# Designed miniproteins, single chains, continued (4), part 46

Each design is a single chain, and the fold is of that chain. pLDDT is the mean over its residues in the fold that is shown.

## One batch from the design tools (miniprotein)

Design m13690
Fold by ESMFold2-Fast:
Structure m13690 (fold): chain A 82 residues (1-82)
Amino acid sequence: SLLKQLGDPDPAVRAAAALALGEQGDPAAILPLAMLLKDPHLEVRVAAARALGRIGSPEARALLATVTDPEVRAAGEAALAE
């Protein structure tokens, strides 16, 4: 499942799964996506922020507000504006 792929050893798989869950708007992904905001790979953190932005719930928005990396935060804010 996409939720299991958020924990995949391949960062490209984690990033792709995060984006797919964001497009689906799956609220079950919010906490796993929050963990990916601290991922060692920038591409995964950006994907997680974008996914949370697309979900757009109050919980997702609150998580994006904790992001200190300007690039990652900007990706989430851009997705919220869509």
Scores: mean pLDDT 84

Design m13691
Fold by ESMFold2-Fast:
Structure m13691 (fold): chain A 90 residues (1-90)
Amino acid sequence: MELLEKGRQALREGNYEEAVKYFEEAIKKDPNNIEAYIGLARAYVKLGEFDKAEEYAQKALEIARKNNDLDAEIEVTLVIMQLAIEKAAK
């Protein structure tokens, strides 16, 4: 939980590379931590690393579907839509 909170704070502050580090550590501690995959996808969208953003968003979507977590599935879908918009603007 602490790593997720630090990652989310870094995202809010615009420290996207720092956010990546916190979310990567969260995944190392819990490979099924869906919020960490969502956070990584968001951070990579902001960094312009669209292929990595897509990879982590898809991993988050798979975990959400396996857990029947509708809230997380909606959140991941919004990230995928944001990624598509950012990628089209390039």
Scores: mean pLDDT 85

Design m13692
Fold by ESMFold2-Fast:
Structure m13692 (fold): chain A 81 residues (1-81)
Amino acid sequence: SHMEKVEKLRKELSEKLKKLLQSKTKEDKRRYAKEIGKIIKSMPKSEKGIMISLGLMLASSLEKVDPVASEELRKAIEEAE
């Protein structure tokens, strides 16, 4: 069902976000940020808009704590459509 697919994508997003924040290298943060962007891009149109907004808010919240994760996440989300 539509809801089951969205729930699976949301769980995948949570795991990739965890890996992004736990990563210690710029390369790993970039990789996981790109994977997050691809997952968002694959979401249904209604969910995609919400996830883009939430992701950009999260990226802004990370600017002082993890500026590399913030920048790479913002770039990946802006590319999500």
Scores: mean pLDDT 84

Design m13693
Fold by ESMFold2-Fast:
Structure m13693 (fold): chain A 42 residues (1-42)
Amino acid sequence: KEVEERAKRERERIASIGSGENAQKYLDELFRERRRRAAAAR
């Protein structure tokens, strides 16, 4: 899925520019938001 590919890229980006600790939080929030958006937009 396109969402998965984008999420994967975003994850690496956040890890690189952010903190390892924050990366986990952002990942969870990102996946939640993406899933919700994907369902609405499809």
Scores: mean pLDDT 68

Design m13694
Fold by ESMFold2-Fast:
Structure m13694 (fold): chain A 66 residues (1-66)
Amino acid sequence: SQTVDLAVAVKDYTATSPAELSLKVGEKVLVLQRVSPDTVLAESLVTGETGLVPASVLEVVGTVTL
């Protein structure tokens, strides 16, 4: 079992590369891995897509055990 952060997008983000995930304000994601202080690997709970997102566009609201 893996515990991951549940986060919400606090601002819109447009992916600038194929490795990144686009988000709209209010969309929820799972933070699968913190790859750097400024970047996380996230899974969209809306689309199921996985990609890199700036940590600054996310607010952690809880945790989920997988």
Scores: mean pLDDT 84

Design m13695
Fold by ESMFold2-Fast:
Structure m13695 (fold): chain A 60 residues (1-60)
Amino acid sequence: PAPPPKKIVEYENGKVKETPASEDEALLAQIKELEKLAEEAGVLDEASKEVFKKKIEEIK
């Protein structure tokens, strides 16, 4: 017989921290990561997309 599957998904979305070589690179990576996470979760609104784009442009 097939045993009942026991799966618990648990991930940290704000406790993770990286050690970047450059703050600009770290900030860009963080913004892109947040945008991807928001898009995957389906909570990325047009206003949020604009904010992310502006942040990326300012860092460039």
Scores: mean pLDDT 63

Design m13696
Fold by ESMFold2-Fast:
Formats: C-alpha cells, structure tokens, sequence
Structure m13696 (fold): chain A 59 residues (1-59)
C-alpha cells in the first residue's frame, strides 16, 4: 500500500505542478493519517485534498 500511495501522490502532484520535495511530505502526511481512514473509498479524495492544500500554500 505505501508504494501505491507514493505512486498516486507522485502522479497527481506532478500533474498539478508541485515540486518533487513535496512528494515525500505529502506521502508522509497520508501515511500518518492512514489508520484514521476507515473507508478505503475516501483515500484518494483525502490525498487530493492534501495535495490541493499544499499547492495553495506554495502559491
């Protein structure tokens, strides 16, 4: 699952124009919160939310 999360973060962050330095930070944040995500269908929306929030913080 960590590899799948990392691959998804890289793909989406690259598409949205975030720097590679953010990929590790986003991945760590997702993994730290993963035990709190009881519904797997919420995982991708949650990752998207983190990426969008960090993108807004950078700009």
Amino acid sequence: MEKEIRDFVRKLAEELGLPESEYEKITKEVLEKLPEITDPSLLEPYIEGIIMRRKLELE
Scores: mean pLDDT 75

Design m13697
Fold by ESMFold2-Fast:
Structure m13697 (fold): chain A 58 residues (1-58)
Amino acid sequence: SREAVLKEVSADMLEMAGEVSRYLVESGLVKNPEWAAENLREAERMPEVAEELRREAE
């Protein structure tokens, strides 16, 4: 269904966003420590949300 496709695409995008957020911190591109901490929390949270969306997209 269209909904299932959109959930799968959204999951892929969230996983990529999480990887980008982690990369930005690990590469030192995010120099503010508060923003770095927030980006790391997002990097951990996004894969969890993506997994839920994939589970729903069966």
Scores: mean pLDDT 82

Design m13698
Fold by ESMFold2-Fast:
Structure m13698 (fold): chain A 55 residues (1-55)
Amino acid sequence: SHVDELLRRADQYAEEGYERASRLLRLAAEYERQGDYLKSVSLEVAALAERVEQE
């Protein structure tokens, strides 16, 4: 499930110290569950940008 993949990545980001990116991925998973794919994708992209900023 894409929701499961987003949540797994969120857990990994939290373990690595990317707390903000982790929260964005959890929000993306929530919108994916609701069928709001556009918001989910937008939040997933925001999480990637946040992680890159912290590298």
Scores: mean pLDDT 84

Design m13699
Fold by ESMFold2-Fast:
Structure m13699 (fold): chain A 85 residues (1-85)
Amino acid sequence: SKEEFEKKLAEFQRLIDLGKAAEEAGDYETALEHYKKALEILEEIKKEIPDLDFLSEEEKEKLNGILDQAEAILEKKIKELEEKL
């Protein structure tokens, strides 16, 4: 549903914000845990996009592009943090 989709987007953003706060505090283990969970939710969001009847095909393509970039950035961040631990 649209409500479930919006809740997943909000949870993704919350986890990114928590990860950044932990990283700024030097708590790399906590940052890594939040970023990994954010990545899992991002992957779930991407899988749901094709089935979203409230979005046009063009909106779905644009959203997928944005999420693909976010995924790449997040995966790189996770790798960098794992190398520090």
Scores: mean pLDDT 86

Design m13700
Fold by ESMFold2-Fast:
Structure m13700 (fold): chain A 85 residues (1-85)
Amino acid sequence: MDSLKEVTEELKEKAEEPFKLLEEEEDEEELRKKIKEVREWIEKEKKKFEELKVMSPELEELFKEAYEKIEEAEKKLKEKVEEKE
């Protein structure tokens, strides 16, 4: 039963990492690398739950929210890149 709590906390922390870095860093390469790393981590975790067949509607919503946050981080990065073109 603790697994849902742990996954929720990890997803929130990981999804927040790109936004925190976007506020502190100007390096495009570091930002792109962090966004990619977090996306890959989320995809890998989602796949684990799917393979174990323990994916619940609550977990599906949490993964959807995490992906939405990654998409927002990508938008913010794109805006920063466009300003420097």
Scores: mean pLDDT 74

Design m13701
Fold by ESMFold2-Fast:
Structure m13701 (fold): chain A 91 residues (1-91)
Amino acid sequence: MKVEFYKGDEKVGEFPESFTVEVGTKLKLVAETEDEKVHTLVIVGPDGKKVFELDALPNTKTTGEITFTEKGKYTFYDEQEPEKKGEITVK
């Protein structure tokens, strides 16, 4: 699964690489599959609760948006390949 994170027109991150953003940042996500399978990106907030989910499809690019309103560490992972995970640090 490939997921790119954009702040406006600027690419600020790519799954599964960890990256940092400022509190109040709105990110646009663009997701696609590389293996003809459906994958699901999950983002978990600093309190351990799921805050975002986006399905990556084999035949199309999917998009989503998330706004980080709380400082802390967010964890993101592939639900179908949980070993593929990273962190978003919100400052």
Scores: mean pLDDT 85

Design m13702
Fold by ESMFold2-Fast:
Structure m13702 (fold): chain A 75 residues (1-75)
Amino acid sequence: SLLEKVKEAMIAAGASEELVDEALKEAQEEFPEASEEFLAWVAANLVAQRLVKEGRVELARRVLDAVEEVIAEHA
């Protein structure tokens, strides 16, 4: 699925599996009827915001770039 590919991409970029799973769960809870593409974007932004808060701005950018690539390939 798109969400599985997005999860793998964020982890491969350097995000923890726990953070990624939390973000995906929050996205699904806030937008239960949204498309997988929309949920992927919300989750990616939640992960990036947490990483920026931790001072890991470059990692946040890599996570967002990795997710953008996966979504573009799915379109």
Scores: mean pLDDT 87

Design m13703
Fold by ESMFold2-Fast:
Structure m13703 (fold): chain A 96 residues (1-96)
Amino acid sequence: SMALEFEAEISFVIMQLELAKKAIEKGDFEEAKESLERAIERLEEMAEKFPEAREELEEAKELVEKAKELVETDPEKALELLEEAKRVLSEAAEKA
């Protein structure tokens, strides 16, 4: 099922965002950036594979990219952006 595959991919991305959040909270900014880079790569692949969800996936990607830029300079804002990205992704999964 394409819907089950989409939900599995969303779950993977959300897991990477959760790992990044924990790394940010510990001050491990390199580990956080690695998890965010994995999330960005997966979201980009998903936008090509699931064109009906492209708008939401691109929105989530922009939020994650902005969070990655802010990880060291404004970690609190980075965490807020990751929570918003998770919200967008969860909402997209509900519509699948």
Scores: mean pLDDT 89

Design m13704
Fold by ESMFold2-Fast:
Structure m13704 (fold): chain A 90 residues (1-90)
Amino acid sequence: SMIDEAIEKLKKKLIEEYGLTEEQADSLVETRLKRYRFAGLTDDQILAELLYELGEDPELADAVMARSAAKQLGNEEELKKIDEEIEKLK
């Protein structure tokens, strides 16, 4: 899933760019995920937060956040447009 890919990319970034150990990276990501779940975030909101932390593609993060809102509102037409945008940004 996109969320699992974002988790693995964030762990890699923490190790390679910030010099954290694998155990430190795992612990920090687990702590962030627990915080997001405790706050009641949806899977798309969690994915967007992870993508913002990665900093590679803020437009993708914005699109995923918009998808969460469209799903909550039940707007099928908007969801289709956002899904098409996400596919272009991958």
Scores: mean pLDDT 85

Design m13705
Fold by ESMFold2-Fast:
Structure m13705 (fold): chain A 77 residues (1-77)
Amino acid sequence: MSMERLRAEHSEEEIRKWAEEMEEYFKKNSTEEELEEAKKAIEEAKKAGMSEEELILGLAAQKLALKKYEAQKAEAE
């Protein structure tokens, strides 16, 4: 649902850029243990048949969710 809409509403270039920004965000705001757990989860997802395109869409969706969360947090304070 949300991932398919993301692909339909946004360019491949935008999606890749958001995925890249979200990956950098995780690296800056996560502990080494959290990054290792995320890496293991990604490896398990790939073994379960998740494509790289699906991973990129997932990261882009997380970036949009983060932007929405930050905007909501700013409104609440």
Scores: mean pLDDT 72

Design m13706
Fold by ESMFold2-Fast:
Structure m13706 (fold): chain A 62 residues (1-62)
Amino acid sequence: SPLEEAYKTGLKQIEDKVKAGLGEEAIENAELAKRNAEELKSEEGVKLAEELLAHARRLAGK
């Protein structure tokens, strides 16, 4: 599904940024994505963004 593909792509982007030492940027991008999904009233998008944000925080040691 498009959301599953977006999730996998988001996870890969977060992992790549954290490995490059850009963990804070990965967290900021995930927080922005969550805010955008909330503005759009997309329940599935908010859920996706929350999962990506949690992953970014965990990998960045936050």
Scores: mean pLDDT 79

Design m13707
Fold by ESMFold2-Fast:
Structure m13707 (fold): chain A 60 residues (1-60)
Amino acid sequence: MTRTEILDKLDEVLKKALDKGTLTEEERSEIEALLKEADKKFGISLAFELLDELVDKLLK
């Protein structure tokens, strides 16, 4: 998975969760898997960037 693919998948999961007004266990697991993949392939800095985006979007 590329950096762009990870970011796009995170955006998709977050938009879906926001549209429903809830975050399912499956969606949470997907987010965790994407963050781990980002850390493993691109290092901790990208994982932190993705986490910041996640926090900003969820906090509204």
Scores: mean pLDDT 71

Design m13708
Fold by ESMFold2-Fast:
Structure m13708 (fold): chain A 57 residues (1-57)
Amino acid sequence: SAEDRAAAERALADYFGMPVGTLNEDHRRFLEAAGWDAAAVRAALESGRAPASLPRG
């Protein structure tokens, strides 16, 4: 849902220390380049559920 997606976007923005809505294509590409599971990141944004494999610092 849109609310779940917004929650996931906020969680990722908080992870980068940025306000919600500032995550953009470059941040997504950075995660992919860093070896993060791009499919899991996308799924989290779509479902609002943080992927278990997403590291937290």
Scores: mean pLDDT 54

Design m13709
Fold by ESMFold2-Fast:
Structure m13709 (fold): chain A 84 residues (1-84)
Amino acid sequence: ASEQELDDGVVAIQIGVAKLLASKGHLEEAAELLENTIKRYPDSSLTAAAYARLGEVYKKLGKEELAEEYRAKALALDPTSPEA
């Protein structure tokens, strides 16, 4: 197991927790968790997925400019990711 494999596992768990928080209306907490996860694990293979989730959370918070910025970052890291 590599350091990267461990990081990917942590990022996957944090994305799951953020999805649960967002589904319960805890949008600011979900955004903070995703931002902290990306900051700590910027080279994770799941970073694009984290950016995509963060974009959705900011859109629900009414922060459209931030939402589009994070969606663009997700697409730049994984061009095959849907815009949804």
Scores: mean pLDDT 78

Design m13710
Fold by ESMFold2-Fast:
Structure m13710 (fold): chain A 70 residues (1-70)
Amino acid sequence: SELLRRTSEEASPEAIRAVVEELLLALGLPEEEARRLAELVARAAAGDAAAEAEVAAAVAELRARWEALR
């Protein structure tokens, strides 16, 4: 989709990081963990394949942790 590509291309890594950090904080993650994960997402969006893999692993672990608690 051209719109999705244009949105991700126009959104700076800084803007992506800020939005992701806000969403993670709203979900109740600790501030340090939310910031760290948001930075990884921003790096993955900028084309860092290593960061992309770490984001996938971190999301899977957080999902499993929250599902175990509720």
Scores: mean pLDDT 72

Design m13712
Fold by ESMFold2-Fast:
Structure m13712 (fold): chain A 55 residues (1-55)
Amino acid sequence: SEEEIKKLKEKAEKVAETAVKMMEKSLSKEELEKVYKEMFEAFLSLLLRLAEKEK
């Protein structure tokens, strides 16, 4: 459902935010933005795949 997808997106956003926060002193602003996008997309894809297997 739309609500379940929204919750998975929120989880992926939290993971991406945490990764950026851990690396913010080691990487440039442009590098941090790339990390956020790649981490968000990778985790969202993983979470969607796992959710399909559980149901």
Scores: mean pLDDT 81

Design m13713
Fold by ESMFold2-Fast:
Parts: sequence; C-alpha cells; structure tokens
Structure m13713 (fold): chain A 65 residues (1-65)
Amino acid sequence: DWEEVAARLEEAIRKNPDNAELWTQLGAALAQAGRLEEARRAFERALELDPDHRSARALLERIDA
C-alpha cells in the first residue's frame, strides 16, 4: 500500500528532514497514492535541498505533464 509507504517515509523525514533522497522517495510514494499536490511539494523540497537531484527533477516533470 503506497499510503503505508508514504507514512513510513514521513516518519523517516521527521528524523532526517534535510535528506533529499527521502523527500524524493516520499514524492514518488505520494504520487502512486494519488496525492499529487503533496507529491509535487515533496519533490520541490528535495530540489531545494539538492538542486542537481536528477530523479526528483524527472519525477516532478512527470507529475506536471
């Protein structure tokens, strides 16, 4: 269940909020759960932390398409 995956990632981010990889994984899980606005914000946060994060950029582009 993608909602359960997202909840686990949210807990991990509470402990490590400056980890761009965790924000990218959260965005992907939220997108799979249909929570597209929250997914977009998660990818944007990942790119704020790491502007060169290729996966976050590609996934954000896919949501906006």
Scores: mean pLDDT 84

Design m13714
Fold by ESMFold2-Fast:
Structure m13714 (fold): chain A 68 residues (1-68)
Amino acid sequence: AEEYFEKGKEFFEKGDYEAAITNYANAILLDPNYAEAYYNLGKALEKLGKHAAAEKYYKKALELDPEL
């Protein structure tokens, strides 16, 4: 899970938000309670203008970790 999360961050920093989403989704697939991966997936969706989808992932992140 951590490896996919780190790859997602690398792609996000490069501005490749589609690749970031794919890697964050893989992190979540391996660890469905990975709050930070849901949060970062939401941020990548926001960068693509997918605001409604981003809100769903932000809500899930906050359900898992209210301090996020």
Scores: mean pLDDT 84

Design m13715
Fold by ESMFold2-Fast:
Structure m13715 (fold): chain A 71 residues (1-71)
Amino acid sequence: MSKEELELEITASMALMVASVLKLEAERKGDEEAVKRAEELIEETVRALEAGDLEEVERVLKEALELAKEF
């Protein structure tokens, strides 16, 4: 595994973890808009990972962390 591939996998794993936790919290609170946004972040992370796009995965992680501030 290259260093770049490792960074991509680690960053994508972090983004998926954050988005998944936010989805569960949003579901517990009954916040349908937050659930939808968290699901979109999960889908965006998977697509970016499949494309090998580290910059896009980093963007999604940043958006997930910003969404977390609203909780």
Scores: mean pLDDT 84

Design m13716
Fold by ESMFold2-Fast:
Structure m13716 (fold): chain A 70 residues (1-70)
Amino acid sequence: MKKEKLEVNAAKHASAADAYEGIVLEVETDGKGHFAEGEATLSNGTKKKVVAKFRATKDKVELLSGPVAV
């Protein structure tokens, strides 16, 4: 699996906007454009393990659930 970075953005991830805007997730993908889990870097620089499900293609990223702190 390859690790990728995903930045949570209010315009793309509306349901997470207020709590998670600007959080960068380091996630692993199975190469099918589906991310299952990752690590969030908060605005204060703290790293926290989170679970989030995504669907990612070259053209878009959809947040399906989370991020939720573990």
Scores: mean pLDDT 53

Design m13717
Fold by ESMFold2-Fast:
Structure m13717 (fold): chain A 55 residues (1-55)
Amino acid sequence: SLEERRKIYEEVGKKLQEIAKEKAKVADPSDPAVQRELAREGIELIEKAKEKLKE
């Protein structure tokens, strides 16, 4: 359902925010390398979310 999809993507967003927050403690968030790392982690979280939605 749409609501089920929403919940899964909200979980992904929460995890991404936590990862970004942790990286901000040790790295500059405007650094392209940091941005690339966050993008990679975001893609992994989205792939996991898609797997849950696949059913």
Scores: mean pLDDT 75

Design m13718
Fold by ESMFold2-Fast:
Structure m13718 (fold): chain A 60 residues (1-60)
Amino acid sequence: MKEEKIREVLYQAALKAGLTPEEAEKFAEKHKDLSEEEVIRIAQELGFDPEEVKKLLEQL
């Protein structure tokens, strides 16, 4: 389901940004209802490459 994929992408992006697993889970849960475009934007703000985010969305 789309929300589960968004949650996983946000979790990975938060971990890469230096959050703990617990903080990353809370962050992902809060934002799982975002659109794919919004997820890409947030991940980019956290220093994640937009192309890597697209790949994660395609793989999940």
Scores: mean pLDDT 75

Design m13719
Fold by ESMFold2-Fast:
Structure m13719 (fold): chain A 120 residues (1-120)
Amino acid sequence: EEPIAWAEMRFPLTPEALDAAGRATEPVVARYQEALKQGLTDDEKILLVAELSAAMARGVAEAGAEVTVHLRFRKPLSDETVERLVALLKELRDFAKGKVTVEIESADPEVEERLREAVK
C-alpha cells in the first residue's frame, strides 16, 4: 500500500553527487538501526524519511550540485513531529545557501504552510 511519507529528489546524476548522497545517509541509518528492528511508529517513519532526504540534499549541495527535494506526508503529524521537521528544514536551508529547493505537501494545510515557511 501507499507509504505515509515519501520523498523525491532531483539533482544531476553524476558519480560524485550519487556517492555524496549515499555517504550522507550512513549516520542517519545508524541512528535508526535499533528502532528499525523493533518497528517504527508512523511519526518515526516520517522523521526518518525527512532526515534521510535532508542528509542526502546536504551531501549533494556539498558536492557542488543544486538539488530539489519533494516531501509528501499523507498522515496527520503530531505537534512534536512538526516542531522537529521545522528545525530540520531550517538547518537544511541555512546550510545549503540556496542550493537546495524544498517542496512540501502535507495532509494538513496548516502544517504544510508552517513547513514551507521553515525553508524560506
Scores: mean pLDDT 81

Design m13720
Fold by ESMFold2-Fast:
Structure m13720 (fold): chain A 101 residues (1-101)
Amino acid sequence: ADEYLTQLRKKLIEQLEKKIEEAEKKGDKKALGYYYFSLGRILLSLGEYEKAIEYFDKAIELLKDDKKFQAESLRFKGEAYKKLGKFDLAKEYFKKAEELE
């Protein structure tokens, strides 16, 4: 069951990477931010915590005008740090997310 779900998530990542390439070619920074957020969430679910953090950071920078998605990206970044055992960093990012709402 878990191996099958992991394979499905990898295929979804490939689809998102194609959408990211299209958004980059069009200069659509907002769409690019949303795709990075989605990719970060999938990587988090796969246990790829450090890569998930990188994509949440990219989403935060691109979605500065969208406080809701910026807050959600910060919350998931906190969750990734928590999974890495970096509890002080996790607490800091959860607090930053709350301050944006």
Scores: mean pLDDT 84

Design m13722
Fold by ESMFold2-Fast:
Structure m13722 (fold): chain A 87 residues (1-87)
Amino acid sequence: SEHAREALRHAKLALEKMKEGDIAGAIGHLLAAIGHLLDAERDPETSELELEAARLAVEAALYALKGDFEKAEELLKKAEELLEKAE
């Protein structure tokens, strides 16, 4: 799913922006990740694994915004593994 991959991409950017101290940029990427999650939920072609990956990506971005970078990186890795299984 393009939307699940885009949710993950934006979640990774949110973490990067938080590590740079750019909170406004991180919020922008979190909102984009949420938008792609909602689009994935509306797309009947999205698999359950892709949908779970998009949800984990949004959760990772939220942990990044809370300053929990270790948890954010853990959730991003799990989201990537689920997207690889969805192939």
Scores: mean pLDDT 89

Design m13723
Fold by ESMFold2-Fast:
Structure m13723 (fold): chain A 120 residues (1-120)
Amino acid sequence: MADLEALAAAMGGAEALKEFVKRNIPTVVEMVERAKKEGRLDELKELARKYLRQIAADMGLSDEGIALMEKALDEILNSTPEELLERVDKASPAELTALGLAVLALQNAYADLERREKAA
């Protein structure tokens, strides 16, 4: 995806994105597992997609870029930490950007989910 690859360069390059994704994998996996235990995984997924689309709109990403980000989010939601680490090591710059943005969307979604729980 050409737009996501261009963003990789703007965000410090592939190595910076790889480091960002790797350091956040344990935390986002724990967020997903907690949401599963609380029966709130579908709410987390819906919020993550909402934040992901907002990020994509703010960055002017194409429909192809959005699709790659949604695929990255699905990979994070359905993979073990070990599988995600292997995926990051094999990822292209565009895929690394998609994974990094999916991590940000998921973190924002989880924070929103926790705020809703505390407000109730």
Scores: mean pLDDT 80

Design m13724
Fold by ESMFold2-Fast:
Structure m13724 (fold): chain A 62 residues (1-62)
Amino acid sequence: MKQVVVAAGNNEEGAEIGAKLGREKAPDAEVIKVVGSKEEAQALMDELRAQGIATTGIYVEA
């Protein structure tokens, strides 16, 4: 099963921290997707979960 981490932040620093935390929580994730907003992250996670793809979402404010 393909696993995806979706990371977002209120800025670039927050998004990078989110990506790191997502990898720590889901070390077997094949793909890390970084998006520009919390809303984009939620929409992407909902779409991926609807397709049966395991997702971990992380949002960080920096």
Scores: mean pLDDT 74

Design m13725
Fold by ESMFold2-Fast:
Structure m13725 (fold): chain A 99 residues (1-99)
Amino acid sequence: KQEEAYETLLKVQEVLDELGNLPVKSEEEALKAKEELLKEKGVSKETFEEILSKFGELAREVRKNPELSEEEQIEMFRELLKELGLSEEQIEELLEKAR
């Protein structure tokens, strides 16, 4: 259960890293690259969009509250990872490996 959530997040991170390094010129090219990477990594579009949606919600909440300290922002991120099913140990490992 927790192992599946952690593995899925690592794969999503790999997809995002690969997409960030691709020279894409159009929305259509970006969409195709995303779909091919998701298929390669074995992540469903539904799971990927759900994870991105939750991180997008967190980003919007942080943007609404510019008074939030860096520590408070990190705590919000930890809570999101817990909701996604990660253990405290997996969360610490992920935060230490953040690029």
Scores: mean pLDDT 75

Design m13726
Fold by ESMFold2-Fast:
Structure m13726 (fold): chain A 74 residues (1-74)
Amino acid sequence: MLAQMDLVIAALQQQIAENADNPELVAVHQETLSRLQSLRQQYQAAKTAEEQAAVRKQFSDTLNDYNDRVLAVG
């Protein structure tokens, strides 16, 4: 899971760099990146399988929200 989280975070960092001239899209990417980085830290700190499952769900929910927000910005 951490490796998958790292790949997604790296992809978002690349999107921020590639869309530097689009401030609305950059804001969406930066907000999502911050949330995903927080969730990665929470996953690494999780002591139980239940806590890890909860963080995985929040990570997935965050990506679904991100897709909707990117479509809204254009």
Scores: mean pLDDT 80

Design m13727
Fold by ESMFold2-Fast:
Structure m13727 (fold): chain A 57 residues (1-57)
Amino acid sequence: MSPEEVRRLAREIAEELRAQGVTDPEAIARLVEEELVRRGVPRSEAERAGREIRDSL
């Protein structure tokens, strides 16, 4: 999975979480990271994507 694909997926997951009522940026970032790892993204890449999402909120 490319870094661009990881960023796209992270944004989609974050949008879904916000639609479900999750508003805490830290909680969104952690859940995004966890879901990315579950889908086979390496922990370091998932952590970076989660931070980028948090910084955008």
Scores: mean pLDDT 82

